# Designed miniproteins, single chains, continued (2): the designs that were tried, part 49

Each design is a single chain, and the fold is of that chain. pLDDT is the mean over its residues in the fold that is shown.

## One batch from the design tools (miniprotein)

Design m5792
Fold by ESMFold2-Fast:
Structure m5792 (fold): chain A 66 residues (1-66)
Amino acid sequence: SMKTIADLVKKHGLDKAPKDAKIDISTGLTPDKVDVSVGLSSSYKDLTPKLNKDAKDTMDKKMKSS
């Protein structure tokens, strides 16, 4: 959900990013899996793998517990 992505942005301190920083978020759903990816501006490239992992793990847990 959008709230989950917003929480991940806050967790990694991206809510304090400069106004010129760009954050791209995409989410894909299939019957058998959930794919979530977060793209960040080049200034935050080092955080992208951590955000994608956290987002995927969070979505996978919600899908399995539901």
Scores: mean pLDDT 53

Design m5793
Fold by ESMFold2-Fast:
Structure m5793 (fold): chain A 55 residues (1-55)
Amino acid sequence: MAGEEARRRARELGLSDDLVDRAGRRARILVEQGVPPEEAVELAVEWGLQLQELS
């Protein structure tokens, strides 16, 4: 599932627990909107990394 894969990648990249959960939710929403699972995971993880850099 895209949400599970996004959470795994976010965790491996050192995102906070809150951002890991948010990346997982974002990936699932993107898939529901018609984004391919692989692209949804990439976009959600990049979004989480950008938020962490702003913190």
Scores: mean pLDDT 82

Design m5794
Fold by ESMFold2-Fast:
Structure m5794 (fold): chain A 63 residues (1-63)
Amino acid sequence: SEEFRELAKLAAELIKQKLSMKYPDAKVEVEEVDEETYKITITLGDEVKELLLTYEEVIELVE
């Protein structure tokens, strides 16, 4: 449903917000890979960190 899709987007935005607060000098990007997986990219200068989080891990971070 559209409501489920909006909740997934909200979760991604909340994760982006939390990571941006933790790494204020870094560029934080969150991409929905599928309905159960999110790709998070943190770029700081020449260093790039990529994280793959499941829907369950996303919920734990935003709850």
Scores: mean pLDDT 71

Design m5795
Fold by ESMFold2-Fast:
Structure m5795 (fold): chain A 82 residues (1-82)
Amino acid sequence: SEEKKIRLQLLEMALEARRALENSSNPFSAIVAKNLKESMDLRIEQFNVEPEFAELLRASLTDDKAAEEVERKRKELREELG
C-alpha cells in the first residue's frame, strides 16, 4: 500500500539523517544532517503522520533505543513490501 511505502521512506530518512549526524567530525556532515532532518519533517507534515510515530522518528536522530526501534520497523516493513 502507499501508506506502507511512505512509512518505509520516513524510517529510512530518519536512519540516514542519524548516520549523517554521527559523522559530525566533518562540518559538512552537520549541514547534510540538518537538510535530511528538515526534509523528513516536511514529509511528516505532508502525510499527516501520527504524533507518536513522528516523535519516534525525531528521537531516533540522537537516541540509540529509538534508532533500534526505527531499524526494527524498517526491516519488518521492507520484508513485508518485498
Scores: mean pLDDT 83

Design m5796
Fold by ESMFold2-Fast:
Structure m5796 (fold): chain A 75 residues (1-75)
Amino acid sequence: MMSVEELKKKFEELKPKVEKAIELAKKNGNYDSAKKIEDLKKEYEKLIKDGDTSGAEGSLVMLEHEVNKVLEESK
C-alpha cells in the first residue's frame, strides 16, 4: 500500500486534472459526475486527516478513475 506521503504526492499531481474534470462535467451538464468527483475528493481528504491510509488510497483510486472517465468523454 502507498504511504501517507506517496498518497499526498499523488493527490497533488492529480489536483489539476480533478479541477479540469469538475469544470468539464459541469459545462457538459453532467452534474452527477461533477458531484461524485467532488464527494470523492472530500472523502479522500477526510480519510487522510483521520489516518485511514487504506481508505484514502481506495478513494484516491476511485477519484482518478472518475476524473479520467470525464476527461476521456471530452476527447
Scores: mean pLDDT 81

Design m5797
Fold by ESMFold2-Fast:
Order: C-alpha cells, then structure tokens, then sequence
Structure m5797 (fold): chain A 92 residues (1-92)
C-alpha cells in the first residue's frame, strides 16, 4: 500500500509543480491522504488490485487535475487555500 500511495502522491505533486503551484510539507501530507483514499476507493468499489488502483488513480487524476488546476490558477486559488478547505471539510 505505501508504495502505491507514494507513487500516486508523487505524480500528483509533480503535476501541481508543473503548473507553478507551490507544494508545502503540509500539502504533501494532504495529497498522500487523498491518494490513499482514492486507491482504497478504487480497490473497494471496482475490485481492483493495489497496482491496478494506483494506475487507474493516476489516469483519472491526470484528466481531472488538468481541468481543476486551470480553474484554480484562473481564480488565483493557491494549493494552500485548497488544502485548508479540505481540512475544514474533514473536521465537520
């Protein structure tokens, strides 16, 4: 599991950095949690193996992320602001 999570998280971080977004240590922790949840959801809902779930997560992330990042950059929303919103949502 940890290798799959790291693979997905590192891919997500690389894509965020490619668009000029800053990824802090705190953001990295949140990204890893998102990656874990995504992999576990794919394994549970679609019956995928850990490796298949990681590959599927990367593919789906690439498609969704491009659109989300363009929207965030256009609105001037930072990754830190997005991460803070996610933390508040999880607390509620």
Amino acid sequence: MEEAIEKVAEHMIEKYEELGLEVTEEDREIIKRIARAFIEDLMTRKGLSEEEAAEEAIKEFDERDKRIKEGMKEKGLSLEEFAEMLRESQKK
Scores: mean pLDDT 71

Design m5798
Fold by ESMFold2-Fast:
Structure m5798 (fold): chain A 95 residues (1-95)
Amino acid sequence: MTPEEIEKLQKEVLKIFKEAVDKARKLLTLSPETQARIDELMKKIEEAKTPTEIRIAASEFVSLLLGEADRQGNPELAELAREAGKKIVEIVKKA
């Protein structure tokens, strides 16, 4: 994969993260710990040099949102996390 292809993949995955976070914030108030971890994971994507690093950070992001959904008893957030994960898998598979 070229550096330009990695940059394109980073931008697409970050877009999915931002859309998921925006939707999550409309459903409930995210804990400060979850918000800080989201920022850390977005930074990991921005600094990623391989598709594997992007995939790992994306997997952690989905798990983070699923954990928040479980803690707050919000099935809509759990579904949002699963949909974000599916979109990321499709993009990474095509790259």
Scores: mean pLDDT 82

Design m5800
Fold by ESMFold2-Fast:
Structure m5800 (fold): chain A 78 residues (1-78)
Amino acid sequence: MTEEERQAILAEAERLMAEARALAEKSDLETKATLYEGLARLYEEMASISDPETAKEYLKKAEELRKKAEELRRKAEE
């Protein structure tokens, strides 16, 4: 895989994440939690194809999103 291909994939992933975040904001708590889990998965994939330093940042963001998804699910079940 070329670096240009990698950058194109990362840019598309960022665009999809922005779209998912906009959908999450308009959604109920259950849907919002599911979308945040999806975003965490995307960050993990981005980390696997990124430089180790950038990968660390993406993995941290993925963990934060997973925690937020868990909190949202708990509130939805309340």
Scores: mean pLDDT 77

Design m5801
Fold by ESMFold2-Fast:
Structure m5801 (fold): chain A 108 residues (1-108)
Amino acid sequence: MDDLIERAKRLALEAGVATEEELQRALENGLSREQISGLLVAAAMMGDRAMQEEARELALELGDEMSARIIELILQADEALAAGDLELARKYREEALRLINERLEKLS
C-alpha cells in the first residue's frame, strides 16, 4: 500500500493534477482508496501514454476495476485520435465520461 500511494503521488505530480502541498495535506488527513482512484483517473486524463498505462496498472492493483476501465477507454481514445479516427476517438471518450458520471453518482 505505501509503495502504491507513493507511485500514485508521483504520477499525480507529473501529470500536474495536484501540487506537492495538496498531496501532503491529503496524506496527513488519510487518503482513501476513492481519493487515490480519483487521482489516477485525473492523471490519465492529463498525462501522456506512459502515465495512462501506469495509472491503469495502479487502479487494477487497488482493485478498482471501474477506474481501470475508464483509463483503458482514455488510452483507446488517444490511440484512435493518433490514428486519425476522430469518430472512434469521440465514441471512446463519450463512454469514459459516461462511466465517470456513473461512478460519481454511485459515490453519492
Scores: mean pLDDT 81

Design m5802
Fold by ESMFold2-Fast:
Structure m5802 (fold): chain A 79 residues (1-79)
Amino acid sequence: MSIPKEVFEAEVEGSMVMIGLAVLYSHTKDEELKEKLDELAEKINRLAELTAAGKATKEDIEELRRKVEEARELYKKAL
């Protein structure tokens, strides 16, 4: 099984941002951070499912990348 490079990179980036959000949430208990963490987890899982089924599209990858960027902006505001 070959994972498309763009899918792999998007999932890795999303996972790294999730780790950062989880650490920040553990210290702040900010429910907005928890909500964003859960949203990212759902999008990563969905992209993984679509990739395994051979149905992942460029739009699915771009949606995850957009959610990662939104999470990074929330992250910067919390620091």
Scores: mean pLDDT 79

Design m5803
Fold by ESMFold2-Fast:
Structure m5803 (fold): chain A 78 residues (1-78)
Amino acid sequence: KYEERIKKDPKDAKAWAGLGEELFKKGELEKAKEYYEKAIELDPKFAGAWYNLGLVLKAMGEEEKAEEYFKKAEELAP
C-alpha cells in the first residue's frame, strides 16, 4: 500500500505517484494533484508523474497547464 511506503520512505516518488493515481480514480482531483506534485518534486525526471499530473489538470479544466506537463513528460519519456 502506497501510504505505508511513504511513511517508511517519504522520498519514494513512485509511492507518492501511486497514491495520486488512487485519488484520481476516486475523483479527488485536488489531492491527486498535490501528491503528483510531490512525486515530481522528489524525482523531476519521473515522466509518468508529469503525464498523470497533466491528466489530473485536464480533468480540473486547466487545459493550458495540462499541455505544458504533457510536453514535459514526452521530453522525459524513453
Scores: mean pLDDT 83

Design m5804
Fold by ESMFold2-Fast:
Structure m5804 (fold): chain A 59 residues (1-59)
Amino acid sequence: SVVERVLMHDLGLSEEEVRELVELIRAGRYEEAIEFLMRKAGLSREQAENIVRALEEEL
């Protein structure tokens, strides 16, 4: 999907990491999704929260 391409290209996430992130968000596990982005993409908490919020609106 377009979302998966953006996450891989802009955040440097692998295809497997993108799938895990999407599964966490679909399951409503937002804190785990935020922590995942901070660990895997090197994002600040604020940046990770903004991305999770944007993805929640699309998923």
Scores: mean pLDDT 81

Design m5805
Fold by ESMFold2-Fast:
Structure m5805 (fold): chain A 83 residues (1-83)
Amino acid sequence: LELEILIGLARIVFGVAITILRKQGKFEEAEKLAELADRFVAALEAKDFDGALKLLEEAAELVPEFKELLELIKKEVERLKEE
């Protein structure tokens, strides 16, 4: 998966998760996740894959209900790191 496609996919996944949290009235968690999402995309654009993986771990702890989707993104980041 190309880096640009991964960034696009991550934006969609985080965007959906943030929207769901807001609809559930979890505004603090939504804001925190939005901050982590912005930092995650910045890390990927800088090719800081270790930083990106740490941010995904923080996101999974904050929103464990989305851990399966975050795990899919993690596998793609790990693949890019190994290249």
Scores: mean pLDDT 82

Design m5806
Fold by ESMFold2-Fast:
Structure m5806 (fold): chain A 59 residues (1-59)
Amino acid sequence: MEKARAIFDVIAKTPEHLSLKQGEIVEVLEEVDETHWLVRSLETGKTGLVPKGFLEPLE
């Protein structure tokens, strides 16, 4: 429910954003606005903002 997968490689453009590799699984912590989620990478433990259009919800 609270997990998503990166659809393709995501490159952070600012320090507040999180870089992800394609297929990386993240935990969705908060929906910050209509276009961005605050997530935590389950591989690295890092947190940051990711555009939700780059994430595929798991369940």
Scores: mean pLDDT 79

Design m5807
Fold by ESMFold2-Fast:
Structure m5807 (fold): chain A 60 residues (1-60)
Amino acid sequence: DPGFAGTIALMNAVADFTDKWVEIEKNKDKLTPEEYEKKLAEVNAEHQARVARIRAEDAA
């Protein structure tokens, strides 16, 4: 069922995003403000790209 597979993929994307975000927050004290901002931007960009790919694939 393509719709169900897309839902599972989206849930996994959210879980991976959350795990990466939590890891960055745990190590915030070890990062400069610039490094922290860059890592958050990278994780957000990666998540947005992944969600877009899942939606495109699910629509096919």
Scores: mean pLDDT 80

Design m5808
Fold by ESMFold2-Fast:
Structure m5808 (fold): chain A 66 residues (1-66)
Amino acid sequence: MVTAEGRVLEALHAAGGAPLSVREIAERAGVSQGTASRALQELEAEGLVERTPDGRYRLARAPDAG
């Protein structure tokens, strides 16, 4: 089944690329803020999400080859 990272990624996808706070991501993904924060840290390390200057996260999307 979908991992916490996968659920976080789906929540960000559902937001249409809009940056979300850790709290909003946790609510949408159905996980705790601690779980969402950890998943986001791992996804950021993989280059799948990026952190905005205001402390939110969004998908690091390159659908047209970067």
Scores: mean pLDDT 76

Design m5809
Fold by ESMFold2-Fast:
Structure m5809 (fold): chain A 73 residues (1-73)
Amino acid sequence: VLEEGLEAAEKGDSEKLESLSAASYAAGEILKITGDDEEAKKLYEESDVLKEAAKLVKEGKVEKAVELLKKAL
């Protein structure tokens, strides 16, 4: 997911980054319901990173979005 997010950020695709963030959050919610709290927390953190990267891309800060995602990998 973060690797796909990095590719999206390099292309300036904020919509794809927002989609990936939403998917990670939804997966985290499912894991929380099934009792996988540790894995849910990891997915929420990935969702937050992808959301911040999308914001940076929308602001024209593509290089900062790419750096953020590389640090999260």
Scores: mean pLDDT 80

Design m5811
Fold by ESMFold2-Fast:
Parts: C-alpha cells; sequence; structure tokens
Structure m5811 (fold): chain A 55 residues (1-55)
C-alpha cells in the first residue's frame, strides 16, 4: 500500500475507537480525513456513515 493508504487505515482504526468510546464527532472527522487520503477506503466510508447517524 502507499503511504497515503497506510495513513488512511490508521485514521480509520482511530476513528472506529473514537466511535466505540462514544465520540461520533471525532470519529467522523477521522473518517473524513481518511477518505481525503484514500477515497476508496470502504471502512472509512462505513465509519463516516455510522458516525453521522449518531450525531
Amino acid sequence: PTPAQREAERLTLEGARALAAGRPEEALALAERALALDPSHEGARVLAETARARL
């Protein structure tokens, strides 16, 4: 994977942890940053949708 794809994966995992901790605003921000680096990242897309649903 490219450096951008690796960073998108890292951000997506941090966002998933934020969502599990009850911080959907932080999770959404992390997911949006991940999608900016890798628009094809399925996990980041799902994370953004889930976080928005909890706002």
Scores: mean pLDDT 88

Design m5812
Fold by ESMFold2-Fast:
Structure m5812 (fold): chain A 60 residues (1-60)
Amino acid sequence: MEEELDAEVRDALAEIYYAIGLLDKKRGNVEGAKEAFEKAIEVSTDPELREYLRKKLEEL
């Protein structure tokens, strides 16, 4: 058993949260989109992806 989640698994989780945030944004739920993007940033291990998500969060 790994002591830490694989970066690929964590990146996949970040994509799921990002998708949830996009759906919330489309529905006009800016607060929900912000929370989802924040969770995507929390689970992501890729610095480049995290910066991308942070910029998307600021655009809300």
Scores: mean pLDDT 79

Design m5813
Fold by ESMFold2-Fast:
Structure m5813 (fold): chain A 87 residues (1-87)
Amino acid sequence: SMMDELLAEAERLEAELGRLMRELEQMVKNKAPKEEIEKKKEEVRRLAERLRETYLSLGTPEAEARAQLLLDITEAEIKRFEEEYEK
């Protein structure tokens, strides 16, 4: 069903978001060039937005709440990584 396809896509995107966040964390720890950090942050944000759209397409209050939570967590983690990079 379309719902099953959307749920499978959301699960795949969540796994990919986790992978990109781990890559960003390692890049920050390794003091990668700032331009590379900025590109990875943009990749993370684009994927988080796509994941949000996918969850919103499910049309449930639970999916809407999860979408908002994932955006909030993503931005909080990016801010934390920015602070770690400047140390």
Scores: mean pLDDT 87

Design m5814
Fold by ESMFold2-Fast:
Structure m5814 (fold): chain A 60 residues (1-60)
Amino acid sequence: KAAEYAAKAAQAIAAGNVGEGVRYAGLASREGADPETAKAAGAAASGPGNGQLAGDFAGL
């Protein structure tokens, strides 16, 4: 579930919905996503360039 929230966060950021991205990143953190798992899920969902944003949010 945490990985799914991380992927949704990355997708929301890629779509320009930063607020929704932050919300989903918070849910991923609450569900106990490891930083590496959150980065992997977000990068896979959002593609190469958007993967950096997913990584940054996982690092927060």
Scores: mean pLDDT 60

Design m5816
Fold by ESMFold2-Fast:
Structure m5816 (fold): chain A 56 residues (1-56)
Amino acid sequence: SMEKLAEDFVQLLISLGVSEEKAKEIGEEILKNSKNEKEALEKIREIILEEKKKVD
C-alpha cells in the first residue's frame, strides 16, 4: 500500500501546483526512504506543509 500512497501523494502534489517531474521525484524518495506506511505519511505531511508555504 505504500506504492499506492506514493501515487496518491504525487497526484495531490500536482493538484497543488507542484510540477509533475518534481512530484514524481518526491514520491520515489518517499518510497525509498520510508520503512513503513507511518514513516511515509510523516514525510508526506512535512512535504505538504513546506510546499503549501511556498505556493500559498
Scores: mean pLDDT 76

Design m5817
Fold by ESMFold2-Fast:
Structure m5817 (fold): chain A 71 residues (1-71)
Amino acid sequence: SKAEELIKKGVEAMRKGDYDEAIKYFEEALKIDPNNVKAWFLLATVYEKKGDEEKAKEYRDKAIANLKAQG
């Protein structure tokens, strides 16, 4: 799917240290599939790597909420 393709591009951007580009790819993936728990956790991870603890927590909380909605 397009969301899966965007996640792959975001992960590749993260591997290169292009965190802002990775954020854009994960945000676009979530516009297509808001229930993609992996993309929420990946956003949390990239903000953590940027030192933005507030945004990292925000996206972790969203990932957990989406996981609970699926169970």
Scores: mean pLDDT 85

Design m5818
Fold by ESMFold2-Fast:
Structure m5818 (fold): chain A 69 residues (1-69)
Amino acid sequence: GGLEEAARLLEEAAELIEDEALKKIVLDLAKVMKEGKISKEEAKEALKALAEKVEGEAKKLVEKAVESL
């Protein structure tokens, strides 16, 4: 669990996102989480905001990432 697990779920969500700009945002967030450059609280807020911008299976993976924190 934690930031590394949340980052992995975001990488999986990015594979389902066709919008290249949104995909880059998701992958950039996953990278800062993996590198420990963001707090758990900041990551949770960022993931909740991201969940509003994604749909379908990608949204479920982002919501699961929030639960993994």
Scores: mean pLDDT 84

Design m5819
Fold by ESMFold2-Fast:
Structure m5819 (fold): chain A 61 residues (1-61)
Amino acid sequence: SAAQEAALAEAVRLLEEARRAEAAGDHKTSNELTLRALQLLADAGIPLDEGLRRAAARLGV
């Protein structure tokens, strides 16, 4: 759905920010952004394993 696609796009954005925070040594911000991304996927009704696979594909991992 459009809502799930929007949620996935926002989750990918949050995970990209989390990766940058982690690279900068900001583990607290990285963890908070990762949890927010997972919650966003859950709230959109996307199974977490499916959401993570799709996010990983968009991130090139």
Scores: mean pLDDT 84

Design m5820
Fold by ESMFold2-Fast:
Structure m5820 (fold): chain A 56 residues (1-56)
Amino acid sequence: HMRKADLELAKRTIEGMVKAGMPVEVIKKEVLEMAKTLNLSEEEVEELLKYIEELA
């Protein structure tokens, strides 16, 4: 997988979870599990966590 495509997929998944009204704590947990599956770096994980806070 291209890292850029994986990040964009994760961001789209986050947008869907926010629109569905999932609690931020649950979304963060899902993002951490995705990060393990996609082998994301700590910097990439921080970007996704920041994105959750920006949307919520």
Scores: mean pLDDT 77

Design m5821
Fold by ESMFold2-Fast:
Structure m5821 (fold): chain A 68 residues (1-68)
Amino acid sequence: SEKEKLAEEFKKYMEKLRKESKDPVLQDIIKNLEKKALEMIEKSDTVEQAKEILDNAYKALKKIIEDF
């Protein structure tokens, strides 16, 4: 339930970022990052692990956007 809420909030945030991006390569990278992070959240055993996965995903996302 808590993991599902985290995953849903993350999906909404990523969808907004994809809609705001004009570069199709960046959109594809964001989509792939979202998919991988969501799979890891689903496989995580605890809410704390899911939060760590999200923190790492947001850090990776920030770096990707800065590099574009």
Scores: mean pLDDT 81

Design m5822
Fold by ESMFold2-Fast:
Structure m5822 (fold): chain A 79 residues (1-79)
Amino acid sequence: AAKKPTAREVFEALAREFGIELPEDAGVTVEQVNELLDALANGDYDKAREILREAAARKGPPSDEPVKGTTAEEFLAAL
């Protein structure tokens, strides 16, 4: 069984897909992952890129909390 992805792991996967470099010290939260996934679900790729860039510019400890719902797993599987 696959381990539930952390907020940082979801962001790293999506950042790579969009060609955005995510620094190791980037502060990533579950709320930011949810906003990113909502943007992708609506087909708003420009907003998704902006969320990723804003997260990459933040400094702080990355959240190791698992993201809620099946949406993150579905998007990672589709990438």
Scores: mean pLDDT 67

Design m5823
Fold by ESMFold2-Fast:
Structure m5823 (fold): chain A 69 residues (1-69)
Amino acid sequence: METPEELLERAKKALEKGDYEGAFEDASRAVILDPENPEAYRLMAEAAEKLGYTDLANEFRKKAEEVEK
């Protein structure tokens, strides 16, 4: 129930239904459990952008690039 993969799937579903706060929460929890996962940072960036935090979204995109590979 609290695996990074389950949290990422919940974040994706939250984004699809417009629950950007829930998406950010689930993606950030996934980052805490697996800080080397670029998908979690990309989902945090997308949720932050949808919430209007463009600068924060750009920082998470950079983090995704840093941990990718």
Scores: mean pLDDT 82

Design m5824
Fold by ESMFold2-Fast:
Structure m5824 (fold): chain A 96 residues (1-96)
Amino acid sequence: LVEKINELGKEEVKRMEEAAEKGEEELERAGEEFKRRMEPLLEEALLEENRRRGRDTEEVREMNRRLARGIAEGFARMIVAVLKIEKEVKAKKAAR
């Protein structure tokens, strides 16, 4: 599971880097795709861990769904912010 998350993360980050070169709108769109693809993998990881600990109730499943969504959204926003900053820094360095 961790390997699947790492593989997808690497592929999506590369996709976001390519989108950043095209423009801010494309980068934000790539971030939304990252979120959509990461969310189900994170939910699966959280559910697997809770099952190992004998915690498999509907309340725990709902909590895991919300946590997975929040984590995926947080990572997507962070990567978008980092790529925007890198682009600005490179543009500023090229202007000097």
Scores: mean pLDDT 75

Design m5825
Fold by ESMFold2-Fast:
Structure m5825 (fold): chain A 68 residues (1-68)
Amino acid sequence: MELEKARELLKEVSERLQRAVEAGELTPEQREEILKLLEEADRALKRGDAKKAIELAEKAKELLDEAL
């Protein structure tokens, strides 16, 4: 269940980021920081590190919530 949770969270945050970018709600710096965390989360997920992937995706979500 952890890998599935990590995948779902990554998808949710990625979709929210895409919508925020399309709406012009993010600065370039905010977009880069969130993207970096999502890329690190995806790499962790590919290594099977669900806990690290969730942690990084949650940080990305927090930054996105703070920006919006």
Scores: mean pLDDT 82

Design m5826
Fold by ESMFold2-Fast:
Structure m5826 (fold): chain A 55 residues (1-55)
Amino acid sequence: EPSPVAKFAAYSLRLGLMTEEQARKILEANGLDADEVIEKAEEIVEELEERQRTG
């Protein structure tokens, strides 16, 4: 499952609160593969939103 940092970056990207470059920097600083997380960002956000609605 995506880490808390990956979830934060995915949400921030979707909401336009940070640029893709800023997200990459944060993800890399936390030892995550930024390209994979960014590629899956939409899926990560959709899964989190679904869990919030069903939880």
Scores: mean pLDDT 76

Design m5827
Fold by ESMFold2-Fast:
Structure m5827 (fold): chain A 57 residues (1-57)
Amino acid sequence: SSRIEELQKRLAELEREFAELREQLARNPSDQSLLQRARDVAFEIASVRLEIEELKR
């Protein structure tokens, strides 16, 4: 469905952002703003994955 396709695209975008944030954190692991952004993105990834699973049921 178009809804699942939209969510899968959003998930791919979030996973790319999370990977970039992890690389930045590897260079500066105590950066509080990067840590907070990484937590926010991780939560959004979990939410999108859950919504995709619910729509597939």
Scores: mean pLDDT 87

Design m5828
Fold by ESMFold2-Fast:
Structure m5828 (fold): chain A 60 residues (1-60)
Amino acid sequence: TVTYTPEEEANLKAILKATRELMEKKGLSPEEVGRIVREILAKSKNLQEVVDALKKLIEE
């Protein structure tokens, strides 16, 4: 069982919310959003940077 800190759990929930907003507002497929998230994860040092990058994409 993987144990998350409260901060990591909050960031994971924020990522899921941002993923939904990208699909709804930008019309992206789940597959396309999955690729974007993987690329951001590869470049990010922590989950907060992933959240910030996804929010920036939603606002563009």
Scores: mean pLDDT 76

Design m5829
Fold by ESMFold2-Fast:
Structure m5829 (fold): chain A 63 residues (1-63)
Amino acid sequence: SLADLVGEALGMDPETARLVADLLMRETGARSAAEAGERHVALIERHVGPEAAAAFRAALAAA
């Protein structure tokens, strides 16, 4: 799930990862994990940084 990918990529606990995933879905308006992935990478790069965005992209590729 998107929450599992967030938890893995950003080192967050499962509960925090679910909250972050929900917020990202609300911010992007994306309806699917595939559509959300690209928009979420851009948001993570903007707000967290390029290393976090690269980790999230790698986690998406592994899923």
Scores: mean pLDDT 73

Design m5830
Fold by ESMFold2-Fast:
Structure m5830 (fold): chain A 88 residues (1-88)
Amino acid sequence: HMEKIAEETKRALENAVDSLTDDPFENDVAAALVEIVYAITKVSDPELAKAIQPEVDALLAAIQAGDRDAVRTHLENAKKKIDEAAKK
């Protein structure tokens, strides 16, 4: 159960970030998709959502700033935290 939610959450965050381009409109869409993924995670697995919240907040800030290096860093950190939270 937890492993499936973790894998689906990581994939959904990757897909949201992959929608980023140099277009500010697509950055707004990517941010909205990240927020939707996080909202679904809060309902499905509140402890996982709690564990990843700082990285999700940082990822959203990076998307809003258009900072692609920060987006990559915080996405990888979020994926790592998801893996850690899905383990024992």
Scores: mean pLDDT 76

